# Designed miniproteins, single chains, continued (2): the designs that were tried, part 43

Each design is a single chain, and the fold is of that chain. pLDDT is the mean over its residues in the fold that is shown.

## One batch from the design tools (miniprotein)

Design m5567
Fold by ESMFold2-Fast:
Structure m5567 (fold): chain A 78 residues (1-78)
Amino acid sequence: VDGEALAARARAELERLPEDVEALAAEYPPAEAAELLRRAAERAEGQARLFAELGLDEAAAAWRELAERLRRAAEELE
């Protein structure tokens, strides 16, 4: 398992997050867009916990940051 590659995936998602949130808000009602973002945050948090258990600290930190930013985006839409 490549921890650097896994961290890079989370960072790529973070880089695209503003555009992804704008796209969701354009396509879905606010409550549905927020729900999709919350589900994405839950999945990212699960990945962060898994990577932490595997000792992939950099990947765990990056995916935890992604989860936090997704939760914030969901809260802003509600």
Scores: mean pLDDT 85

Design m5568
Fold by ESMFold2-Fast:
Structure m5568 (fold): chain A 73 residues (1-73)
Amino acid sequence: SDALHVVNLMQNSPGSLMLLSERGREGYRLVLDAMLELGGQADPRENVERILQTERGREGLRLAIEGIRESGL
């Protein structure tokens, strides 16, 4: 899924942040804030499920997905 791809990039390729558009970077920031509030898990799939329970996490994923599409990642 697009959301799983975002969380996987954040956990396993943090340098991808530098390749994202401003929108993508804002999305990453919101997703990171949500993960920190929820206590991040090692499994990216668990993190996706937890992030989707928050308004900030949903908005962050939406922006990050758009930014990744714009950046070709």
Scores: mean pLDDT 77

Design m5569
Fold by ESMFold2-Fast:
Structure m5569 (fold): chain A 55 residues (1-55)
Amino acid sequence: SEAEKAREMGEAGIRAGEALGDARAREAGQTAYKLGLSGGSYEDVAAILAAAGLA
């Protein structure tokens, strides 16, 4: 489902942010994950991560 994809993408964003060791990137990953958990769209989650350079 779109909700599952959004959540999984958010989780990937957290991992990518942590791997970079960048507080801004980690925060973006966390925000994307929370949006995915709350039923946000895959598109919105992807936009947050893309803006932070996390894909």
Scores: mean pLDDT 76

Design m5570
Fold by ESMFold2-Fast:
Structure m5570 (fold): chain A 58 residues (1-58)
Amino acid sequence: SPLDTLSPEVLALMIGRLVAQGLSEEEAREKLNALSPEEVKRLAEEAREHLRRSREGR
């Protein structure tokens, strides 16, 4: 799975964003597993940028 190549921090943030939208952790994981490798890469890049900005703001 493309998700297996991601760092735990990036994966946790991607799951957390979907949970914040009203999904359970299980539903969030299922949704991410249904995405193409290209979509996973795009979301992972967005998550990494968000982590970088959060570190600067806190």
Scores: mean pLDDT 77

Design m5572
Fold by ESMFold2-Fast:
Structure m5572 (fold): chain A 92 residues (1-92)
Amino acid sequence: LSAAQKEDRQQQLSLVQTIKKTVEQAKKGDEVARESAILALSSTISSLKSSPDFPDADELIKLYQKALDAINNKDYDEAIKYLDKAEELIKK
C-alpha cells in the first residue's frame, strides 16, 4: 500500500473508533451523543460515496448504514457490532 493509502486507512480507523465511543455514550442515555453518532455516520457514508477508490468503500458503507439503522432503533449493541466489523475491515 502507498503511504497515502496507509494514512487514509489510519484516518478511517480513528473515525470508526471515535464513533464507537460516541455510540457507547448514547447507550448510557446521552441524547447529544446519539445525535452526534447519527451525524458522524451520515457524514462518513457521504464521504465514502464520494471516494470510490477507497478500499472496501462499498462494504464499509453497508456496515455504517446498518449501524445507523440500529442507532435509530436504539439497538446500540447491534450498532457496536457493525462498527466492530467496520473496524476489522479497515485493519485488513
Scores: mean pLDDT 82

Design m5573
Fold by ESMFold2-Fast:
Structure m5573 (fold): chain A 65 residues (1-65)
Amino acid sequence: SLEEEIEKLKEEIKKLEEKIEELRKKLEEAKKAGDKEKALEIEEEIGILEIKKGVLKVVLERLEK
């Protein structure tokens, strides 16, 4: 049902937000350690997850209207 799809999207968005927050903490640790290569890898992963989150939020908005 549409309600089940909306619920699943909300759960996916929440999981992405939690993972992004974990990665932000790891990014700060990598920066403190001076590990530029690892910091770049984490920044790239955060960027990909932020794009995914943005797409899901657009889909959610369309389904709620």
Scores: mean pLDDT 87

Design m5574
Fold by ESMFold2-Fast:
Structure m5574 (fold): chain A 61 residues (1-61)
Amino acid sequence: SKKEQVQLLVTKASNKIMNGEDEEEVLKELREGLKKLGVDEAEIEKYLEAVRKNAEAVKAA
């Protein structure tokens, strides 16, 4: 389903950042993937903020 695809993209993005991939590039790919799924811009921004906050928490630990 669309919701499962969104969750998969978000999880994959978080894992890529945790594995040392460039955060800016990963977030760009996530934005593009969510746009293809028809996610609203406001919801896309919420997902990007969540991934960014999780990345900061992991890097601070």
Scores: mean pLDDT 81

Design m5575
Fold by ESMFold2-Fast:
Structure m5575 (fold): chain A 65 residues (1-65)
Amino acid sequence: HHHHMHHLRELLRKLAEQYRDEAQKNVEKAKEYYFKQGDIDKALEYIDEAVKNYREALAAERAMA
């Protein structure tokens, strides 16, 4: 169970989880700007950030494989 304090796989797992959480938050903000504010440019900006966060999560998960 306990073998290393700084195990790379655990760090990558936490990193992937954080990026997925950030991606979901950015999607929700994009929805608010699009449907509540009518700010299409801002909504697209948040969607772009969500895509970037998701790609980072996938990269971290791939590094764990």
Scores: mean pLDDT 81

Design m5576
Fold by ESMFold2-Fast:
Structure m5576 (fold): chain A 85 residues (1-85)
Amino acid sequence: MSKLLLEQLRITLTILERMAREGKITPKQIVAATETLALQLYNEGLISESLLQEIKDRMEAAKEKSIEETLKTFGEIVDRIEKEV
């Protein structure tokens, strides 16, 4: 996997965490950003369809709980993608 792609994933997580701390983003917006990124990775052939579905299911479950759970789930997904790619 390209080092640049890993750096972009980590930068995105950092930006979302900062925006959440500042009250500028909602769980729904974090889910939308994560799903858009996951779909892009799937279209580039970097993740499997089963991983794309797992990401969607986990993010939908997390957004119903709290912003903290949504961010934690996104971070865990980034770690999972780094292992697969």
Scores: mean pLDDT 78

Design m5577
Fold by ESMFold2-Fast:
Structure m5577 (fold): chain A 60 residues (1-60)
Amino acid sequence: SEREAMERALREIEGWPRERARELAERASRLDREGAVELLVEAGVPEERARRIVESAELA
């Protein structure tokens, strides 16, 4: 699912703990693409990387 793909990317790319990655992925998966990117940027992910994570999750 998009949420599972995003959680995996946040853990593998950003190195975040499972609980934080899961929580943010769940919240982001309820938003549109731009909303999800903005949420990740607010959480400390650089914008270019946030866009790649969201785009990859949409393809899963």
Scores: mean pLDDT 81

Design m5578
Fold by ESMFold2-Fast:
Structure m5578 (fold): chain A 76 residues (1-76)
Amino acid sequence: SEIEKTIEKLRELIERFLELAKELKANPDNQAVKEEAAKVYREIAELVQKLVDAGHVDEVRRLDEELSQRLQEISA
């Protein structure tokens, strides 16, 4: 379904965002990585809004919790 494809794409973008976060932790002055992270973040926000509008708020909450936890682990 379109919703399942949206969730799968969102998972891919979250993984990409986490990889960019790791790169930024290792090299905080990398402007190209900052720009790509901002782009990926905007794409994540768009897909999150699409899922919320479609009533899939529980899936969004779970993914947000997973992302927040993994970002905290990178920051440690």
Scores: mean pLDDT 86

Design m5579
Fold by ESMFold2-Fast:
Structure m5579 (fold): chain A 58 residues (1-58)
Amino acid sequence: MEYEKVLKEAEKIVEELLKKGVSARDASNAAAIRLVQKGIDPKLAIEAGEEVQRKYEE
């Protein structure tokens, strides 16, 4: 599924930022921005970022 690929890329970016000491919230926001810059639909990028943020904050 297209969304699942976007979600996997968001998780990868968030994990890289978390290793550098960035918070889950800031890392998820940065992941969404990077995905939009790569040409991903802003709505899908935001949804993927929010899903990853919840996973790491819960």
Scores: mean pLDDT 80

Design m5580
Fold by ESMFold2-Fast:
Structure m5580 (fold): chain A 97 residues (1-97)
Amino acid sequence: SRELLEAQAQLTMAIMLIYEAKKLAEQGKLEDALKLLETALKLLKSLEGKHPKIKEAAEKVEKAIEALKKGDTEKAIEYLEEARRLVAEAEEALAAA
């Protein structure tokens, strides 16, 4: 239960980082957005074994990073919204277990 609470706290942090990165990307602050996404990706990868949707969320964050580096901000934002949804669903599923 302590391990589960720690995982839930890290998932909440990942959601917050993804949300903030999305807002920075919308503002054209690409370097700041990328820094937050790299932090979110590390958190999600450390939790990949907890739920399959966490692995899917990590893959979406990686795609968002790639899109942002290519200047495709619109596609990056789309991937970040998908990643945020997947993390939220994983958090809900872990709370129900």
Scores: mean pLDDT 87

Design m5581
Fold by ESMFold2-Fast:
Structure m5581 (fold): chain A 83 residues (1-83)
Amino acid sequence: HMSKEELDLEIEIALVTMQVALLRKIAEKTGNEKVKKLVDEAQRKVDEAIRALREGNFEEASRLIQEARKLVDEAIKEIEKEK
């Protein structure tokens, strides 16, 4: 049923979704507005990637999840900077 490319993309989306959820909890605990904004943007990209995947648009889903990963990385960098 599922191609290797589709499976890899689903795994990547799941991992990024978990990272976004964890970062949201950190943003709530720290009150860091910049982290909150980055997490909110990453969540939107994840939601769009899931939609694209359901529509069979693997190139778009991949692009969107890569953008979400970049936002996650920026949020982690901001958390590191605050410590």
Scores: mean pLDDT 84

Design m5582
Fold by ESMFold2-Fast:
Structure m5582 (fold): chain A 74 residues (1-74)
Amino acid sequence: SMLEELERRLAELLAERLRQQIEAALKAQGRKGTVEVVPIDGNTLRVTITIEGKTYEIVAPFEELPEKLKELLA
C-alpha cells in the first residue's frame, strides 16, 4: 500500500530527527557518546545510547520516549 510505504518512510525520518536531537543534547551536556535510533514498528523506536563504555537501550512508543530519555539523561 502507498499509505504503508509513506508511514514507514515517516518513521525513518522521525528516528533520524530524534537521533540528531539526542546527540545535540549530549554535546550540550559535555558528554561524549554515540546514539542509534531504529524504528521497529510504525510508532515504536529502539534508542541505543553508548556513553563512556556503558550502553543504554530504550524500546518504547514515540510518545513515551521524551520522558524516558529525560530520566536517563538527568
Scores: mean pLDDT 80

Design m5583
Fold by ESMFold2-Fast:
Structure m5583 (fold): chain A 94 residues (1-94)
Amino acid sequence: DLDELLEILEKLLELEVEKGLLDDKQVENGKNAIELLRKNKSEEGALFAATVTLSYLLGLPNPLEIAEELLKLYQENKEEALKKVKELYEKAFK
């Protein structure tokens, strides 16, 4: 669900701001990126962005590779890919 992934991205942006990880320009860029994903209805793009950000926040190795693997899973089994990104989200907000 695109709306759920966009909500995850908005909450992740808020968390990064609270942790002092982003300057004002990076916050504005993040907001603009989320709105572009919404305008373009890019569920794959939202999934990729959420997975990369979550993997970095969780300190996982190779965040880009994890996100690429999850995109491949999304193309084969959308529900399983969405479940995995939600599991990462739950771990980040513990």
Scores: mean pLDDT 84

Design m5584
Fold by ESMFold2-Fast:
Structure m5584 (fold): chain A 86 residues (1-86)
Amino acid sequence: MTVKLVLKNATEEQKKKALELAEGLRKAGHEVEVEVKGDTVVVTIRNANVGAVLAALGLGVEAELQGAKLTTEVDGDTVTFTVDGN
């Protein structure tokens, strides 16, 4: 499956954590793409296993506990976790 983590209106700390997640997953052998455009960060994880899904979800939940809104969408073989500031 494909997992997308989308951070909107991301803080510098959230951007840093998303980049650290991407690098950690790449070192573990996952195919990961990161796109940064202003305050939006998109991390795309291809052929994600359960661990990769939980890692992306965990970052989203952490942001939600800090006041962001977490939304989950499932479309075919893709799960998208969207985190929006406030």
Scores: mean pLDDT 85

Design m5585
Fold by ESMFold2-Fast:
Structure m5585 (fold): chain A 62 residues (1-62)
Amino acid sequence: VEAAEAIRAGDYERAYKLALEALKAGKDEYLGALANAYRALHDLPNAEVLAKIEKIKAEIKA
């Protein structure tokens, strides 16, 4: 919720940080917020964003 509010405010750096912390806590519902924030920060196509998110998920699981 807080990550989604940061996205709505245009604060993509904060949204990314909040979503990443939530994912580390096991809240997979924040994957969408993480992907949206990363895409906005780096101006990347969706395919590259999804590949980066999968790498982040693997790192969190390890």
Scores: mean pLDDT 74

Design m5586
Fold by ESMFold2-Fast:
Structure m5586 (fold): chain A 92 residues (1-92)
Amino acid sequence: MEVKLKQTHFLIVDGKLVRVEVEGTLKDGELHVKITAPAEVPAGTKFKVKVYVNGKLVGEKELTIGADRTAEGTIKGVPSGSKVEIKVEPVK
């Protein structure tokens, strides 16, 4: 079963408050995460993505924003059909 998540996060990047869009697709135990950052977030900016299932941390991954201002990654071992929450934190 495929479950789609969309969240808006407000983060401080280089001293500026930025609005970041986070999209997740949970399919067959794999959570595919896509972060879309505004133009003022430089390519090479790193975010730590933390994934919680039913309130418990199940995975972490660092994603790096590319030239298209997106970052994508896959976190494995996420139970299908579970309540999933994504938390994003800037690394720099």
Scores: mean pLDDT 78

Design m5587
Fold by ESMFold2-Fast:
Structure m5587 (fold): chain A 59 residues (1-59)
Amino acid sequence: GASDLEHQQLLLKVASEATKDADDAKRNEINKQIAKAYQALRAGKLEEAKKYIEEALKI
């Protein structure tokens, strides 16, 4: 079955693709949160990664 890690990686891809039609200011903020989420995922901090993904999706 899909792990929480796999689910969060899918959400990051969705958020990244959603930036294609965003203006430069929104795109910059989304990319900033996505970068933080990737760092948290690589550090094994799934809850921190989830917070950054949620922040990206709110923008």
Scores: mean pLDDT 72

Design m5588
Fold by ESMFold2-Fast:
Structure m5588 (fold): chain A 68 residues (1-68)
Amino acid sequence: SLEEEQAKSLQEYLKKLGIDVTLEQARKILEKLREKGASTPEEIARILVELGVVTPEQAEKLLEKITS
């Protein structure tokens, strides 16, 4: 399903940053991103920092990967 694929993609990106989350956690993060209306890579990175999922430094690395 689309939600499962999006959660897996997020999980893989976070793993590349050294952050392991479960598929359930990835889904909850995606729900929060949608709830907050995060549509740009910068907004997504900001929300992940606010949720405590990534540090600001890790969010910068995530932005590099999304915008590449």
Scores: mean pLDDT 75

Design m5589
Fold by ESMFold2-Fast:
Structure m5589 (fold): chain A 79 residues (1-79)
Amino acid sequence: SKEFVDAALRVLRGLPEEERKRLKEIYEKLNDYTGLALVYLAMGEYEKAIEYAQKALEKDPSNEVAKYILERAKEKLRE
């Protein structure tokens, strides 16, 4: 949901860059596309956030977290 994503983004953006990179590597090993999309969004890597959110939605079209990440990343890319 929006509330979860907004809270997670606040936490991720508050972390040192090294910790965000470590989380990215963990999610890559787990094939957690939703987690990858969220970390890339927090890092300002909007194209990659879109890519991984779309992959998450291919696996589960009902994933509201991935839908919100996709929408937000697209909005940022068009700014």
Scores: mean pLDDT 84

Design m5590
Fold by ESMFold2-Fast:
Structure m5590 (fold): chain A 96 residues (1-96)
Amino acid sequence: MLEVLSRLTLARMGVSVARLAARRAGEERAARLLDEAGRKIDEAIRAAEAGDLETAAEHLREAAELVREAAEAASGELAEELRRLAELLERLADEL
């Protein structure tokens, strides 16, 4: 349980950092999608804390889709980092 929550918290931090980078770059659509993805990870954390790993995995997959959309809306290095983040979120969901 602690390991799962630690990984979810790290994923949430990654999305928050990416959102800040998107806002600084003027990538408003990417920033909005990342804000929504962050809320989905927050829902995944709450589900995991309640022991509902199936619901946590569903929210992580939703977050991964939003991050992938953000990657399509972003440019350059940020777009590449967001693609990697989406892959990490999908792997985390599959491991729950």
Scores: mean pLDDT 87

Design m5591
Fold by ESMFold2-Fast:
Structure m5591 (fold): chain A 91 residues (1-91)
Amino acid sequence: SIEDEFREEAERLIEFLRELGVPEEKIEKLEEIVERILENPTDDKAIEELEKLLKEIAKEVLPKMTPIEGAVFTTLSSGLLFLAKVLKKKA
């Protein structure tokens, strides 16, 4: 299901961010927003907060990433945002 794909993509991103040493406070915020979207896929505010948080994380960590790490982050974060929008359309 799309819900399962969204949860899996979020889990992969969270694991990747933990490995990079992103602060737990930001990871917990990401987990909170993911659960809000899963509970109510039409929550536009939660989707906007997801996009904002991913941009904030990118701004802080991309300059410290290798090109491969940057590509992984971009792929996972873009995939998560895409799946959030698909969930909204199917709700």
Scores: mean pLDDT 86

Design m5592
Fold by ESMFold2-Fast:
Structure m5592 (fold): chain A 67 residues (1-67)
Amino acid sequence: MAARAEEAARIAAAAISEVTGVPEEEALAAIRAGGDALTALLKAAGATQDDLEEISARVAEAIGAAG
């Protein structure tokens, strides 16, 4: 995989961990496995729709700030 995609996945995993309490490694593995795996992980962690929106906002901000 390209290094840029790996950094984006790592940023997303950190955001998921901070919002839901899921370990970053589990979040990263789910991101790499695809949307269904990520959705299942977030549901198991008790993530709400508001948590999903917060994760998306944090990822967008972190990726923008990393430039």
Scores: mean pLDDT 76

Design m5593
Fold by ESMFold2-Fast:
Structure m5593 (fold): chain A 63 residues (1-63)
Amino acid sequence: MEKELEEEINRALGLMAIAVEALSLEDPEKAKELRERGEEIVRETKDVKEAVRKIRELAEELK
């Protein structure tokens, strides 16, 4: 795997983890929904770059 792509994956996962943790303090139900949506994206998206992009977009929606 290309290192650049691996770094993007790690950053997206890190951002998602921070977003879920922050959201769980205010609304644990939304945090569960966000986690489930993230898992579904990873499972159903064959293109890793597209999966990373969708995960990042989900995390940014929490702003």
Scores: mean pLDDT 71

Design m5594
Fold by ESMFold2-Fast:
Structure m5594 (fold): chain A 94 residues (1-94)
Amino acid sequence: PVPSPEEVEEGREIQKLLDKMEEAKKAGDRYTMYLYFIKLLPGILEAAGYSPEYIEAFVERAKKFVEENPDASEKEFAEEMRKIREELEEERNE
């Protein structure tokens, strides 16, 4: 389908956040990079069909990890995101 003007605007805001993440990554500012990634999570998870309650729990756990581990490597961050997803899916699906 042809994207609506609202969908085009949303896409531009997402691209702006992605650009800011890349700038933070190039600057070695992992903490800021992770914060921008976390800001993208609600839109990504909603598009993937996750519930608002799941999204809230995921974002809360992701923010806590970043606050406790601001110097975490990209690998450590990715592994923690995977762990959070698995824990929440287990809690949801038994």
Scores: mean pLDDT 76

Design m5595
Fold by ESMFold2-Fast:
Structure m5595 (fold): chain A 70 residues (1-70)
Amino acid sequence: PVPLPEVPEAVERLLLEAIKATNDVLDGKITPEQAAERVIKVGEELGIPDLGRRLAEAIRTVAKAFEEEK
């Protein structure tokens, strides 16, 4: 594993957006679908759509698991 001491700005921005979106979903502020759409859009704007899609899928998976607890 290579942690990379310097993360490219685009990757850092996308990861921060994914973390923020995940927290907003868990707090009930937005839906998992809205969070996924936002992360995908930011990934496309930053030229890293594959990472955006992977993070969106992770958000959907986490949110779905939390919804199934009821």
Scores: mean pLDDT 76

Design m5596
Fold by ESMFold2-Fast:
Structure m5596 (fold): chain A 65 residues (1-65)
Amino acid sequence: SLTPEQQARLDEYRARLEKAESPEEIQRLVTEFFEEARRTYSDEEFQALMEALGRHAVELLERLR
């Protein structure tokens, strides 16, 4: 489960992804988040965040196709 702090961070990234206007911009934002999460979180925390963000990013990429 995500902590409140992790959920707030995810919500911030979700808001940034919703403002993205191209697949390239979405890929850049997702890459930035992955790099930050890899530097900051434990393996367990990282996996939880990746699953949550990955689902949202896939949905947005499908909408832009």
Scores: mean pLDDT 72

Design m5597
Fold by ESMFold2-Fast:
Structure m5597 (fold): chain A 70 residues (1-70)
Amino acid sequence: SEEARRLTEQGKELFEKGEYDKAIELYKEALRLDPRYAEAYENLGKVYEKQGKTSEAKVLRTRAEELRAE
């Protein structure tokens, strides 16, 4: 959805500023609105990697890959 895309773009800006918790909340909201939005899974995974949450990041990136393969 357009709203999910907008929230994901805002989350990217927060991530670039080092506002990881705020970026995570926006990505989660994007996924609540559009549970198949691969871009939000990918970007949420990048934040978790940056925080050292490697296992959580891998699950999210795999989900993004699965959605893009459909």
Scores: mean pLDDT 87

Design m5598
Fold by ESMFold2-Fast:
Structure m5598 (fold): chain A 67 residues (1-67)
Amino acid sequence: MKEENLKKAQESIEKALEAARNGDLDTALRYAAEAVKHALQTGDPEAVRNALKAAREAITLAEEKKA
């Protein structure tokens, strides 16, 4: 169901950003991948673009905190 996948994508984005704030790159990458996966399952290009943007931001934040 599109709505359920959108909710899961948003939850995964939140978890990725939380991990990124803690400098946990591995966990941030894992949740970022889950967010994109769920966004793709919605079939909505906007949801996919938003998930990819959030994933990129989370990864960048985690890398900067680790560097």
Scores: mean pLDDT 79

Design m5599
Fold by ESMFold2-Fast:
Order: C-alpha cells, then structure tokens, then sequence
Structure m5599 (fold): chain A 79 residues (1-79)
C-alpha cells in the first residue's frame, strides 16, 4: 500500500465519523500521515480513530493528541 492510498482510506474513515480534516501532511521518507482534525465532540474524534484502526488496511499505529475537546492531531503509521 502506498502512503497516498493509506491517506485516502484514513480520510474516508474520518468523513464517516463526521470529523473534518483541517490539515494533512505525509512524510515522504517514512510514509507517516499527520492530520489536524475537528469534530463536534471528543467522542467523534475517538470514533474516527477507532474506524481508522479497523478499516484502513495496513495501519500499524494510530496516535491521537487532543488540543481541545473538538480538535486533535492524529498520527497514522502503516506497515
């Protein structure tokens, strides 16, 4: 799986959970995907992370760092 294919799957899971992607970056050397996301509640951001872990193929690590109850940084790593 390419980092771009992984990013597409991650963004699909985020949209399904009702989270908005404010900012995205892909590290070309590592394939790590960093996202700044916003949702109406912390629970929706946690649900988005759960959907990424369950549905994005090749995901090995998902880290969520909350800036507020409605905004978080999500870091995704693939195999």
Amino acid sequence: MTPEELAAAVEEALREAGAKVLRRSINPDTGEIALLVEAPSKEQIEEAARLIRERAPGVTDVRVEFDSETRASILVRGA
Scores: mean pLDDT 80

Design m5600
Fold by ESMFold2-Fast:
Structure m5600 (fold): chain A 92 residues (1-92)
Amino acid sequence: SSLSVKALIDMAEAARAEGGRVSVEVKGDEVTVTIDGAGQGAIDAAQRAVEAAREGGGSATLRVEGSRVVLRVSGLSPVNQAALAIAIIGLE
């Protein structure tokens, strides 16, 4: 859903504001967003992204290991996957 894409972009922007690094990987219908150097803002935004994906009928899993955040989301359309990848690459 559009809400899931926005929440993922918001998470990436929060991570960048905290000096973190964001990468995105697309495999089939699954998008993995990895944040290195995540602060509390990025972690809080990641939790909101999980909630948004689940409310939209998709699935999401979140792993937090120190300052590393890995969020996996499935059920995004190819257009939404491309939009997310372009937005995150633009934040590099």
Scores: mean pLDDT 76

Design m5601
Fold by ESMFold2-Fast:
Structure m5601 (fold): chain A 74 residues (1-74)
Amino acid sequence: APSVAQQAEETAAEIRKLVEELELSPEKRAKVEAALATLRDLVRNGSPSEQQAALQLLREEREALEKELAEKKA
């Protein structure tokens, strides 16, 4: 099974692809990158519970962006 760090990095890469596809404003891009930086720090340096929570938040952000993209294309 992939590590929490590997899953977080893969999810962050997917989020960045969605940000590019959505053509988000510089302000929204900056907010996403700041959130990714915070969550990646928690995955690297946090407690086991913080690492799992950070991974869950990364997955929720990915799902939110996927939904936004689907709604934009509708």
Scores: mean pLDDT 82

Design m5602
Fold by ESMFold2-Fast:
Structure m5602 (fold): chain A 72 residues (1-72)
Amino acid sequence: AENLREAIAQMRRDLDELRERYGDAVAEAAEEVRRKLEEAERALKEGDLEKAKEYLREAVRIAQERLPKVVP
């Protein structure tokens, strides 16, 4: 469980760095990833580890497709 929380926190930090570096160029994709991370965090609070993993996988997929570089 802690591993998922750490992954989510790391991705949030990576998104903050990308927004600081690229500004509006990554805003739409970063917002979409951030929403998925928020859903993953909510699922973790509800105890639904499988749903949390699914949202985290979706966040990673979006980041890989639409952001220049993000590493959880």
Scores: mean pLDDT 75

